# Ledger of designs, part 107: designed miniproteins, single chains, continued (4)

Each design is a single chain, and the fold is of that chain. pLDDT is the mean over its residues in the fold that is shown.

## One batch from the design tools (miniprotein)

Design m15706
Fold by ESMFold2-Fast:
Structure m15706 (fold): chain A 79 residues (1-79)
Amino acid sequence: SEEIKRRAEVSHEAARQAGKAIEAAAASTPEVGRRLLDLAHRLSQVAAKAQEGGDVEEVEKELEDVTREAERLIAEAAA
């Protein structure tokens, strides 16, 4: 079903972004690393919500918001 595909896509992307945040945390300052690990945890929660139910639109929006924040922080940590 379309809903199952959307949930799978959210779970996949959230896991992918969490992995990137964890990798970036290892190369970051302690302060930035802690923030990246916090974002990785939030992304893991988004993946869990997508798999367990809830409003698909809300989960997709949460993924977008957290991913954007993580990507920004990773880019800043890499500079």
Scores: mean pLDDT 84

Design m15707
Fold by ESMFold2-Fast:
Structure m15707 (fold): chain A 58 residues (1-58)
Amino acid sequence: MEARAKEEAVARARAAGLTPAAVEVLAVGETPDEVTVVLRVTTADGRVVTVMVVLPRP
């Protein structure tokens, strides 16, 4: 799940015109239906963006 959440965070940053340089997982919350991952994305220009990714459980 973390790898998928990092991929989604990178994809969102790129879609917003940012260049991701690092991605860090800050928190993970789980329910029977979903996993919520909070990530910190650091961009090449030194910006820091917090992203929340919600993924379905199989």
Scores: mean pLDDT 79

Design m15708
Fold by ESMFold2-Fast:
Structure m15708 (fold): chain A 78 residues (1-78)
Amino acid sequence: DLIEKLKELNDRGGVILASFLRAEDTPENRELLERLKKAIDEGNDEEIQKVYEEMVKRMAEFLKEAVDRGLERSRAAA
């Protein structure tokens, strides 16, 4: 299971990252999950680490974008 393998890399944080990617359900997030699955299947520790770092970066970018969208909506509305 991808979630269980991700836990091995970063304790409970891996479950949170996987849950976030599933909830957003974007093509980019699906690609990251597929890359992680492939890397795990191939035993490519370097690629697993890279995908993990990209997942964290994507989550941070999503949070920033959500804040920016909230501010834009507040600014645009009378």
Scores: mean pLDDT 65

Design m15709
Fold by ESMFold2-Fast:
Structure m15709 (fold): chain A 67 residues (1-67)
Amino acid sequence: GSFELTGGTLPPELVEHARRVTREHGVDLRIRLETDVPESLVPSLKELVEALALSFRRHEVLIEPPP
């Protein structure tokens, strides 16, 4: 599995978590952001990444930040 990020920046904690999840599940994850992700969203996005790991066999994921 591989992790690629375009369009913006994730906090390092979330990047490491996403890399672990993609490696452990043997999936490739590409995330496109429209803006940088603030650290206050890291816990919620960790939960989202874990939930998405079960669905990665089906979809490429586009994650948009909150308004």
Scores: mean pLDDT 65

Design m15710
Fold by ESMFold2-Fast:
Structure m15710 (fold): chain A 65 residues (1-65)
Amino acid sequence: SDIEKEATAAMLAMYAWTLGADKITLTGDGISVEMTVESKEDAERLLAAAEKAAKTMSKVEVTLR
């Protein structure tokens, strides 16, 4: 449902921000997250959350540097 997709995007965005994401872009069909990796554990948590979100959303992208 649209509500489920919007809720999933919002939750992933908030979580990514908490983990130290530098940039978050929301589009009508997905989410893109960019993060400078200061913690490998937090990067792995973000990737796991993005994988779960991808089951509900059409497009989920994570860029780590």
Scores: mean pLDDT 82

Design m15711
Fold by ESMFold2-Fast:
Structure m15711 (fold): chain A 66 residues (1-66)
Amino acid sequence: GSGVVTFDREAVDGSTAEIFDEQGRLVGTATAVGDTVTLTGLPSGRYSVSVTGVDGRLVLAQVDVP
């Protein structure tokens, strides 16, 4: 399936995002475009996405893939 996560008020454009499954296992990476990360080709489930914002701080978001 596919999903999109938006990082509210964070500038993450061009950053590498790491994608983790519900068990905390790294399942993939994606490149952020603007403030969004698009997840494609993943099984249905809940994922955690981590990316480093412009201030060098780690930003986390969750997304459900149908």
Scores: mean pLDDT 74

Design m15712
Fold by ESMFold2-Fast:
Formats: sequence, C-alpha cells, structure tokens
Structure m15712 (fold): chain A 68 residues (1-68)
Amino acid sequence: AESSLQFFEAVVAANPADGRAWALLAGAYLHLGKLEEAREAVRRAEQAGDTASAARLREMIDAKEREL
C-alpha cells in the first residue's frame, strides 16, 4: 500500500542507519512491483547492517523479476 511506502520513507529519512526500516521499505516496493526501487532499498538495508533481510529480499525480488 502507498501509505506503508510513505511511512517507511519517512522513517529512513529520519534514521538512514535503520537497516530494518530500509528492509521494510524494500518489501513495500516489492509488493507494488517497483523492482528497481526495491533493489536500491535492499542495498541501503545491507549498508545499514541488515544483511540477512537484504539477502532474503534480494532472492524475492529476483523471483518476482522472473515472473515478469
């Protein structure tokens, strides 16, 4: 949902070191089919230290891309 995107965008803007918030933002982009934005958010999550969520989300994005 767009409201979830706006919420997580605000969270990462306020705390760009929050890797979990970046991972949640990536999940929201993935849900909306915004795969390039999802990949960028995954990269930010990884840079912020959430490497486990980033790895899982990358696999999910790759699977979604194969459907398209």
Scores: mean pLDDT 80

Design m15713
Fold by ESMFold2-Fast:
Structure m15713 (fold): chain A 114 residues (1-114)
Amino acid sequence: SQLQQIQQEINQILDQIAKLKREGKEKSKEYADLSRREALLIAQRSDLIIQQNPDLDQVVKDGLEEVRDLSLKAAEALDKGDLDEGKKLMREMSVKYTSTQILLIGLQFDEELA
């Protein structure tokens, strides 16, 4: 699926970012370019999840839209060379994505018990 392809590309980028971190290259252009690409893919993933799941609870949709917006802001900061702002926005996005995933799991569990 398109979602599986996006997730695989994100995972490959994360492996490359982890390697650059181990090599002390967190301030490199390559690191910034990969982080920007990750952010754009996360935004695309959020939009696809919403489009493919029209019956998602509104709280989950709102969370995914916030993840998209934070990811797009991170990509813009990284494109401008603002690594500190890009990193901050990516951390905020990661927290929001995790909380949104927990909400999704909780809602699915509640449906099975009803």
Scores: mean pLDDT 86

Design m15714
Fold by ESMFold2-Fast:
Structure m15714 (fold): chain A 70 residues (1-70)
Amino acid sequence: GSAEAARRAALEAARAGDAAGATIGWGAYKVSELTGDPQLGAEAARRGGESSGDARARAHAERTAKAVEA
């Protein structure tokens, strides 16, 4: 798991026009970078997805979390 995986997910979402996905990925990146703990970054992604109420954002959040945890 790495902050870089979350940053990459955010950039990919932004390129696809997915503002919610980009925000979730950026949040996971920042949490991972500031704490040094990819598990906290993954948790931030999942919470962001749940808060969005959007099925696509939730799916993107779960993929981002798994990438950060790996």
Scores: mean pLDDT 75

Design m15715
Fold by ESMFold2-Fast:
Structure m15715 (fold): chain A 77 residues (1-77)
Amino acid sequence: MRFVLTITLKEGSTEEQKEETVERVREILGDHYLGSEIRGRTITVRIEAPDLETAARLARQVHERLPEAESVVLEPA
C-alpha cells in the first residue's frame, strides 16, 4: 500500500537543513522510501508499506528521530 508523510519543519529551517532532513528520512525508511518533494518548510515523502500499522510505525520513527520537525502527518496515498 502507498502512503504519504507530510513533514513540517520548524520556522527558520535552511535549504541545507531541508536536504539533510530528506537524507535522514531516506535512511530511517530504507526500502520503504519511494521519493520526496520539498516545498517551503514542508517535505512530502512517499512510502510503500504492507499495511497501515507498518506505515504508522515508520511515521513515528521519523517523528522521534527528527527534532527539527514541528509535525509529521501520515495519510493514505
Scores: mean pLDDT 84

Design m15716
Fold by ESMFold2-Fast:
Structure m15716 (fold): chain A 80 residues (1-80)
Amino acid sequence: SHMERLRQLRVEYEKWLKEITEKFLKAAKEKGLSVDQIRELEHKLGEKADELFDKLVAGEITPEQAREELEKYAEELIKE
């Protein structure tokens, strides 16, 4: 069903988001970013994740494209 498909996509996406966020936070801390800077960047990463999930649900992008774009965005946010 449509609802079951959405639930499965959400679970898979949340798993990727957790992995990407954990790597992102580690990299940010290793770069010596302040708590406030990390919170602001984490908020931006979350907004991008929500945008990509909406596109994934709408069928505009593939799961692979969504993951790759989120990983690239996280890398870009850390890059000074």
Scores: mean pLDDT 82

Design m15717
Fold by ESMFold2-Fast:
Structure m15717 (fold): chain A 93 residues (1-93)
Amino acid sequence: SSTEEEIKEVVKKIQELILKSLKENGIDPNAPVNTLEETQEIIKKFSKETLEELKELVEKLKELTKQFPNKEQREQAIKSLDEFLKLLEEALK
């Protein structure tokens, strides 16, 4: 239960930070993003401070997902978070 609440709080912070960054860059948060290339270009527009904070939050979320009881769900969640971390790291170069 405590882990589920921590996950919810971290996810909320990630979502709020992304939404704020999208709005600051004039990007419609409801517009569909269908490709990794489109996602990478959007993320590159975020400030360095925002990218570093997102990286820390995603790494924390990854540690929390290691506590998932279902191995397949855990591995899929970790894979998705690792893909997002790669996009953030590329934007920070």
Scores: mean pLDDT 82

Design m15718
Fold by ESMFold2-Fast:
Structure m15718 (fold): chain A 67 residues (1-67)
Amino acid sequence: SIADEIVQLAQQVGDRLVTEAPRTPLDVLLSQLDSAKKNLLSIAPPEAQEKIQQIFDETREKIRELS
C-alpha cells in the first residue's frame, strides 16, 4: 500500500540522517529532518501519519545523542 511505502521511505530517510550525524552539523541535520517530515506528512494517508511522526521523533533523538 502507499501507506507502507511512505513509512518505509521515512525509515530510510531517518537511517540516512543518523548515518550522516557524525560528519554533519546538527542544525543542518535537523533542518533536513524537518523538511523530510513535512514533505512525507503532506502526502501520507492518515493511517501512516502517526507512524511517520514516531519515526522522525526517534530519529531526532538519535541525532541529538550522536551530536
Scores: mean pLDDT 85

Design m15719
Fold by ESMFold2-Fast:
Structure m15719 (fold): chain A 100 residues (1-100)
Amino acid sequence: GREEAMRLAREAVRLGAQAVLYAQQGDSEKALELGKKAKELALEASEIPGTSDELKVRTLRMVADGLRQAAEALEPKDPEVAAELKKMAEELEKKAKEIE
């Protein structure tokens, strides 16, 4: 229900923020691991019935923004991981546009 979707959404946003932190520290492996989990939880939250489309779109975009920030931080150090994070952000933005 809505409460479960909100818990998953909060966790997805939290993991996305942590991915940014690790990316800024140059930890590509941890940033990618956290980014992948954030993407999975954001997509899962977006498919739970009883959540508003506005909340789904906001969550997907917040996580996508975090992944883009992580990608930008890693671009000079690890361009391959940065490209993967950017691709994941694009997938989340596409999902947000499909709901909106």
Scores: mean pLDDT 88

Design m15720
Fold by ESMFold2-Fast:
Structure m15720 (fold): chain A 84 residues (1-84)
Amino acid sequence: KVVNKPVPSVPIEELSDEDLFSLINYELGLPSSASSSIRYLKKQRAGQEAATAKKMLELLSKQQIEAILTDGPGGKSFAEWLAS
């Protein structure tokens, strides 16, 4: 099992926060800092940001994820939304 790879061997909802952000960064082509910097640290205690990210990946189809990617390099729109 290798982190930072889109390994579909486990449901998204069962991923740890760390694995989830690694998967999001890899799947959406985001730099590691986009989803795992100060924003994660601020939300880590609440646990809400990771839970929201899991829900988004679960609800978003591959087509919708690709649409987010076209907003910028590796999903600029998605990363900006997570920062807000």
Scores: mean pLDDT 46

Design m15721
Fold by ESMFold2-Fast:
Structure m15721 (fold): chain A 85 residues (1-85)
Amino acid sequence: SMEEKRRQELIDRAITLLENALYAAEVLKEPQEVIDLLRKALDIVRSGGDLDEAIELVRKAMELSKNPGIKATLEEAIRLLEEAK
């Protein structure tokens, strides 16, 4: 259905944003907790797990991040995951 296709497109975009944020966090030497939270959130989303759990982990990573660009990317990832629910 179009609804299933739209949901998958939102999830795929969120995965791309989370991958980009994780890469940026590693390069910019963000706190290890931010990196660990993003890895766990990515694993959940990629495995088709609980999106509410993934969103909670991304929110925590966003709060702990020191980089405004990473925060903005994570905020957009949260919006996409919320819409995909």
Scores: mean pLDDT 91

Design m15722
Fold by ESMFold2-Fast:
Structure m15722 (fold): chain A 80 residues (1-80)
Amino acid sequence: LVQQIQQRLNQAPSWSVQQNIQVGRQIRQQLRQQGYDQAASAVDSLIRRGEQLSPTDPDMAHYYVIRGIDLGRSLVQQQQ
């Protein structure tokens, strides 16, 4: 799952960053709902960094967004 996301984002146009930011926010929401506030904050900080870099450094924005999604999905899967 995580590896498939990385493959897609490696070749994705810059608009894909916005879609993946939304995915990261949803994962953060799930972690908060389950009481993992510290984990949710870690995911949030990575996603926010990606948002900040998106207009000036799309490659670095992709990197941070992918890291946030990877971390978040790993944590959510441990609960399922």
Scores: mean pLDDT 71

Design m15723
Fold by ESMFold2-Fast:
Order: sequence, then C-alpha cells, then structure tokens
Structure m15723 (fold): chain A 63 residues (1-63)
Amino acid sequence: MMPPIDDLVDAAVMRLQLENPDLVITDEQKEEAKKRAEEMLAEGKEVTIDMVAEIIKEILEEE
C-alpha cells in the first residue's frame, strides 16, 4: 500500500525536527508542503520523505 501524502509530510517534519529541535513547523506550512507534494504526484513524479523535507525547507526559506 502506497503511503499517503499526509504520512510523508509527517515523517518529513519529524526528520527535520530531529535535525533541528528548535525548528517549529506550522500547520499552514505543513498544508503548503502537502499541496506541493500532491502537485508532484499529479505530474507523475515519485514523492519521497526526502523530497517533502526539501519542500518544507523551501517554504521556511520563503519567509
């Protein structure tokens, strides 16, 4: 069973917080990451936890 995008986002958030315990990721940032990951999946790209982690990092750097 292919993992849902929500599970990939949650796993990416946990990984990033393990690397930087002071990092706070908001529900809005998680939702934006989910949307971007869903767009990649719709384009036929494989979505991995590493890719979602990079998306979250990009969102954090945009502010």
Scores: mean pLDDT 78

Design m15724
Fold by ESMFold2-Fast:
Structure m15724 (fold): chain A 85 residues (1-85)
Amino acid sequence: MKEEEIRKGLEQAYEDALKAKTVDEAKEIAAETGRRIGEKVGASPVQQRAVEVAMQLAAEYLFTYGEEGKKLAEEAIEVAVRILL
């Protein structure tokens, strides 16, 4: 899987998580999708767990800090992309 495909998948996961009604629901959606993308690219169990945590953090930043959290959420997604490379 190419870097662009990984980034697109993780960004879509984040967008899907933002449709959730609660921060816990958003974190769960983001984590599950991040894990599936990691599995699809053949990432190790440690890399899959790290991506799960990064995606949960992205969802939490936006729900907790709103606009101020958006940049931190984008940085967390970039960390997830780099873990899968």
Scores: mean pLDDT 79

Design m15725
Fold by ESMFold2-Fast:
Structure m15725 (fold): chain A 62 residues (1-62)
Amino acid sequence: MEEEIKKLEEEIKKFNDLISRIQDLVAKYRELEANYKKTGKYREEAEKARQEIDNLVKELEK
């Protein structure tokens, strides 16, 4: 029982960490996308941020 609770807590912690990282990257992506639309720069940085978000989302779905 205690062991099962500890495993659940570890999974919740990992899940929350992934969500936090995704939220940070989404905010960064939105900023880069806005800058790209205004200046035409940061397209590669925005694409990298999008790929990182997609990778973390896939990790979250496991």
Scores: mean pLDDT 79

Design m15726
Fold by ESMFold2-Fast:
Structure m15726 (fold): chain A 83 residues (1-83)
Amino acid sequence: MSMEEIFEKTIKHLEEMRKKFEKWAKESKDPKVKEIFEEMSKMYEETIKKIKEKVKNKDYEGAMEILKETDKKIEELNDELRA
């Protein structure tokens, strides 16, 4: 599978995650939970935009670094949600 195909599938997955957390943020009445879901949705939105630009320029290494940084931040927010 080419790097372009991998990132196309990755972007599609990130879009679904963004929509999911956006919906959960709107439906949540707990202020802390709502804020965390809003942050997650916003992170996915920014990540999608940045990855699309990197892939357009064939900067797959830069796209991978953005994905890795986003995964780390999402994991930290998910841990906060569980605490």
Scores: mean pLDDT 83

Design m15727
Fold by ESMFold2-Fast:
Order: C-alpha cells, then structure tokens, then sequence
Structure m15727 (fold): chain A 65 residues (1-65)
C-alpha cells in the first residue's frame, strides 16, 4: 500500500524530470533516474532526488548515462 501511495504521489506531483533526468523505474519506495552527464543537469537531478527523499520518504538512485 505504501508503495502504491508513493507512486501515485509521484504521478500527482509531475516530476517534470524530462528536463533534468528520465525516470528509469519506480518500485515500492525506490526511484531510479537516468541523468545526463551534463554537470548542470546532474546537480538539478541531485537536488530533486534529495527533495523527493525528504518529502516522500523514498530512496532515489541517480545513474549518469
């Protein structure tokens, strides 16, 4: 149930990660994001990941592609 609530909240927020990162997967409380090796986009994706961890209590993994 917590996993479904987390996924629904992510959808409702509309991460808008297409500008900074691409959502690779969402599984339970774990989100995987692919981020460009661009330093500005990487920094923005890290800030977004930290915010998601703080606001939703999820774990975020960033992968440079």
Amino acid sequence: DVSKLTAAKIEAIGLGVEGYAEIRSVSGNHIELDVAADPEKAAAAEAMAKRLEEDLGVKVTLRKV
Scores: mean pLDDT 64

Design m15728
Fold by ESMFold2-Fast:
Structure m15728 (fold): chain A 98 residues (1-98)
Amino acid sequence: MEEAIRAAQAEFDATRREELEAQLAASSEEEQQELALRALAEVLRRAAEILGISVEELIEKILEKREKLAKEANTKEAEEALEETKKLLEKVLEIEKE
């Protein structure tokens, strides 16, 4: 899973990073958040393709791993990071839906 995400990120960095950086430089804070979210969606979509699963299944696996790590860490910071990750991935799923 992590290797597929890393490979997808590397492909994105090689092909799309310069375009994204230029867009971010010209964008408002809200537009920057939207662009970052769309970039994350593209990376996760490619990682899911590499793994031969759906983006939904990949997100479920990421959340399961993050929940396990948060329980092991047993800190408020880990719980808050998990909640932020859940919200971010929910927004990715909305982009994948339409």
Scores: mean pLDDT 77

Design m15729
Fold by ESMFold2-Fast:
Structure m15729 (fold): chain A 108 residues (1-108)
Amino acid sequence: SLRELVEGARTLLEVLSTEMSPEEAFRKTLEHFYDLVAGKPGVKHPIPKEYIEDVLVAIVEQALELGVPKSVIEREVRKLLEKLVKEGILSEEEAERILAKVKKVLDE
């Protein structure tokens, strides 16, 4: 479910942030998120396309609470979205919409 995916992503970021810097924990969380979205061989519970925005926004909100700089969050999210567009998972329009929502969260 969307709620379980959001809770799982937040828990992963929180746990990783106890073992490494918040910035490194954020990058590793996005790498794991990418693996679930890209449907790598052996992933049993991939993230459906319709949940990408909500799960990514939840990761961004948690990263802000952990003190990851806004500039780092925007840069890493842009890199992720560009990769998802290049691989045909998202359209350019979908990626721009998600980035706009992330920027709105960062401006709060």
Scores: mean pLDDT 83

Design m15730
Fold by ESMFold2-Fast:
Structure m15730 (fold): chain A 55 residues (1-55)
Amino acid sequence: SMAAEIAELTKKILELGKSFEVEDRILQLVRDHRVAPEDIPALILKVAREVLEEL
């Protein structure tokens, strides 16, 4: 499930100390692009993957 995938990525991000970067980027995107609530889980997955790729 998407929730399980988010949980796994969240654990990895916390272990790498990247939680602030992911949170800030998501909040800015939600604010600037008026993301619908139902699209937020997919946005979390996308941003988490992007931050991990930037290591």
Scores: mean pLDDT 77

Design m15731
Fold by ESMFold2-Fast:
Structure m15731 (fold): chain A 68 residues (1-68)
Amino acid sequence: AVAALRAQRDAATAQLQADVDFHQKGIESARAAGGEETAKRHEEKLKQSQGDYQAQIDALTAAAEAAE
């Protein structure tokens, strides 16, 4: 059962990394084009995503530890 929780944690971690990469590229591209409002939206979404995925990763880690 623990293996499934670890797999979910690893998947959430990979999703967070992909989201970070996407929004960082979005910020760079938007600023290069002079789109500060677009860059700001990417920054806000990145902060929300980081919080949400970190909470999910922490919860899955705690569940895996409790299952052992």
Scores: mean pLDDT 81

Design m15732
Fold by ESMFold2-Fast:
Structure m15732 (fold): chain A 123 residues (1-123)
Amino acid sequence: SAVEEARARYRASLTADVTSHDLAAEYFRYLATVLEHGSEEEQEKAVTDFLKNADSMINFYKLAADYTSYYALLATKIALEKYKKDPTEENRKLAAETARRSAELMRARDSVGALELYEEVKS
């Protein structure tokens, strides 16, 4: 599957003599692939992994800006869609926290998409 291929690629990068930028890029490509093509369980885990790694993602932003921003927006979209389908308090909190972290990552860079997602979840 696309997820298994992306996972293998990321694992290969962990053992290769690659730059921090290349490693960060492959990590975020892997997570984005999971959010686009993974099972519901894999997508939920990817959103949780995003929240756990949000501070690290902010630190990697300048090295892997495109992938980090793409992953943050995609994770927020998936969390928000889950909340819309099943409006539990847990799903609301996850969507709100994911949107907040995505907005923090894109702070000081003009990202209308991140702000719109934050406002939609907050309302």
Scores: mean pLDDT 69

Design m15733
Fold by ESMFold2-Fast:
Structure m15733 (fold): chain A 80 residues (1-80)
Amino acid sequence: SAREEELFAFAKELMESHGVELTPEREEELRRAVRFLVERGEELGLSMEQMKALLREALALTRYQVEGLEEQLAEVLAAY
């Protein structure tokens, strides 16, 4: 979806700015995490700005690594 592509591009740019390179496998993991955020965010009525803020928080908690990102997104969404 357009929302998934926007959030994916946002996350990739943020990760790369912190020196993290995305392999094809890491890119697929990031796409799964972004899809999870879009699906949950739509259920909660979140705006794109709110989803980007949550994604930024989750990425900071993972030290801009894709490993554990979906789990961190679940935690920050539960706190929302």
Scores: mean pLDDT 87

Design m15734
Fold by ESMFold2-Fast:
Structure m15734 (fold): chain A 81 residues (1-81)
Amino acid sequence: SAEAEKVEKAAKLAIEKLSEKYPEVAKLLKEYVEKTKNTKASQENLEFGKEVAEKMLSLPKEVQEEIEKILKESYKEVEEE
């Protein structure tokens, strides 16, 4: 559906942005996106940011906050387009 395509596009943009600043983090997020794409529920793609944040608990807080910001901004950017 159009909604699922927008969510996928937003996730791809977020990974692309993170790949420039945090390539190792981008790889981890890409793996999560691949798993959620194979699940029939598009709602999982909307929640992957929370799940990723928990999985990245070992990362410095500053990096974790930047990741969450980039994810939120990427989703909003696609939604506004």
Scores: mean pLDDT 68

Design m15735
Fold by ESMFold2-Fast:
Parts: sequence; C-alpha cells; structure tokens
Structure m15735 (fold): chain A 118 residues (1-118)
Amino acid sequence: MTMFEVTRERIENDPSLSDETKEALLEALDLVAKAAKALRDNDFEGVEKQIADLEALVERLREKNFPEPVIKFAESLLNSVKDALELVKEGELSGEQAAILLEMHTHAAVQELLKKLR
C-alpha cells in the first residue's frame, strides 16, 4: 500500500469531514500523486500541468468559500510540488527522491489538516 493510498483511506473514513470537503481533498491528493509519477518519469511538462491544475483547484476552493484550513492545505501541496520540481531541475534530488519527499510531505500535511478540522 502506498502512502497516498493510506492517506486517501484516512480522508474517506473521517466522519468529521463533509462530502464536499472529502471530494476537494481527494482531488488535491490525485493531482499530487500524478505530479509524483511525472517526477519519477522525469516528465517536467507533466509536473507543470499538475501545478496548473492545483492552482486552478486553489482558486475554485477560494471562490466557493471553503474553510481556510482546506484552502491552506491545497496551497501547501501546490508549493510542495513546485519545490520538488525545482530541486529535480537543479540536480539536488532525483525524480524518485523528489516523489518520495512529496508523498511524505503530503501525508504530514493531511495529518495537520485533520487536526485543525476536528
């Protein structure tokens, strides 16, 4: 089981989350998982596409007046993907290392978000 799969299960099974919030969080996780795959494949255009899709998600969450912790969570994931891409482009991390780091940061971000929403 991947860390993304464990994180998805935690969101799906959290009784304190509304269905709308669950859908938004799961969309953010899917975009980050796609970015992690693109990083492993050294597909920089694929990573940039997921960044654009995450930026669009953050804007939609703001327009729909989602709770501030949910908006900040999506922004945190967006920044993590941007940072991961920069580290790979600069040769500081391999795509595989950046993907693992992104998965770990995503898991930590979800844990902190769930504490704020309870």
Scores: mean pLDDT 84

Design m15736
Fold by ESMFold2-Fast:
Structure m15736 (fold): chain A 90 residues (1-90)
Amino acid sequence: ELSPEDRKLIEQMEELAKKAEEAYKAGDYEKAIEYLRQLKELAKQLSDPEEAELGVKTATLQIRKLELLAEGVPEEEALRKALEEVKKEL
């Protein structure tokens, strides 16, 4: 069972993920990236190292995808490039 501290972190991360999705749907990639960076910092604080690592990698992937989208890279290509970069981290 999650500690009260981890439960609060996960709840805050879920709120940031929703805010990032809303910003993304509005075309505000910079704001979406900002929310995801905050989520990534919270993920690092999770007491379970595996959950922390997964959260950080997931946020990093989404941030990189949005950075590429902001640069004008098509969504499918941005996702593939972001995934390729994350796969190099073992």
Scores: mean pLDDT 82

Design m15737
Fold by ESMFold2-Fast:
Structure m15737 (fold): chain A 81 residues (1-81)
Amino acid sequence: MSKEELEKELRVGVALIAAATLITSNRNVEGAERAIELAREAAELAVEHPELAEKVIEVVKAIMKGDLEKAEELLREAKEE
């Protein structure tokens, strides 16, 4: 496993853990599905564009807070740059 591959997998893991935590804490299935989708997209962005890591971290923080609207907005902004 290369260092780059390991870092990518770790970022994906963190995003998925954040989504799983939201599911477990709030028991909101619809919000949980949206959180998983956003976490997956954020992880893909981090994998393809490591320079956007700070923006990806902000998306993950928003997901962990349950602010899915903000997470979606931040992810969209990151993709435009």
Scores: mean pLDDT 68

Design m15738
Fold by ESMFold2-Fast:
Structure m15738 (fold): chain A 93 residues (1-93)
Amino acid sequence: SKEELLKLLDEAIAEIEATAPEELRASLVANAEALRPLVEEGLMSKEQLEEFIRNLKAAKVPLPPFVYDPSLPEYVQKLLLIGRLLDAEYAAS
C-alpha cells in the first residue's frame, strides 16, 4: 500500500541520517525526500523504491539533485525516475 511505501521511505531516511557519512548525508536525504511525491502519486513501485533505498544506503559519492515537477506528463516522470534509479546504482558501484 502507499502507507507501507511511505513508512519504508521514512525508515530509510532516518537510517541514512543516523549512519551516512557527513559529506554524503545531505545529498542522500534530499534524494530520498524527492521520492515522496512519486510514491504519493503512485508513480513508483515497491520494487523500485526498495532498490533505490538499497543503493542510497550503499552510495559512495553524492547523487545529482532531483526535484519532482508535477507539471510534467506521467510518462516523462517515469523516464526521469529511471534516470534517478541509474544515478543511485552508479553511486553505489
Scores: mean pLDDT 83

Design m15739
Fold by ESMFold2-Fast:
Order: sequence, then structure tokens, then C-alpha cells
Structure m15739 (fold): chain A 92 residues (1-92)
Amino acid sequence: SDKERQEQHLKLRKEGFRGVIKRLEEELRRLEKEIERRIKNNESLEDLKKRLQELRRRAESLARTTREIDPENAERFEELAKRAEELIKRIE
């Protein structure tokens, strides 16, 4: 029962991480579209840069937290952080 309970907890945690990844991916896609729109219209990108920096920090923190229990999803968080960093560089 203890092994089954531990396996169930791990499964639920991994499902939770997948949900967070999907939400961060959606947020990143929305930010990418908004950046394109604002560049085309010569609008300020300052608030979007701050949001990308926050997203990068959250993704880095989550990658660190998940690394020991779910390395596959930790790698996905690291990739999201990297993508956010590349977008920040484009709008500098």
C-alpha cells in the first residue's frame, strides 16, 4: 500500500507539472503574438519584456524543483525558459 501510494503521488505530481507546462506554453505563445503585433505598430515592449523575464524565472525555478522527480518535464521547463530568453534578446 505504501509503494502504491507513493507511485500514485508521483503520477499526480507529474500530471500537475504537465498542466503547468501547457499553461506556460500558452502564455509564451500569447506573448510571441503580442510582440509581433506591437513591433508592427511601433508600440512599447517594456511591459512584455517584464512578463517574459517573469516567465523565464518561473520556468527556471520549476525546472530546478522538478529535476529530481521528473527530469523529462524539468527539461521542458528549461526549454521554455530558453525560449523566453531568446524572445527577450529579440526585443532588447
Scores: mean pLDDT 85

Design m15740
Fold by ESMFold2-Fast:
Structure m15740 (fold): chain A 100 residues (1-100)
Amino acid sequence: SALKELKEAAEKVKEEYPELYEAILNHDNETIEKYFLEADVEKQELLLAALAYVLVEEGEMSAEEAYRLVEFATLVLRGEAGDKAALEEALEMARRALEA
């Protein structure tokens, strides 16, 4: 399930990057941004999923909203790497959101 994938990402961040996980829990956006900008694509995807899970647990967004946001962001990151299909999928998600 979507929520299970987000939870697994959060558990991995807590284990491998405990200082970053603490920053996420404390809404230390400056620290989160610095880690994100220094990260490779795999770590960026992991960070986005972990952040989304924490926001769901805090009641800031639904699991469906969080998964959709992470899916969109992941497609954008892959599109930047030259995946044309990922970019087109991200554009379709954005169009659908604007039409809702």
Scores: mean pLDDT 80

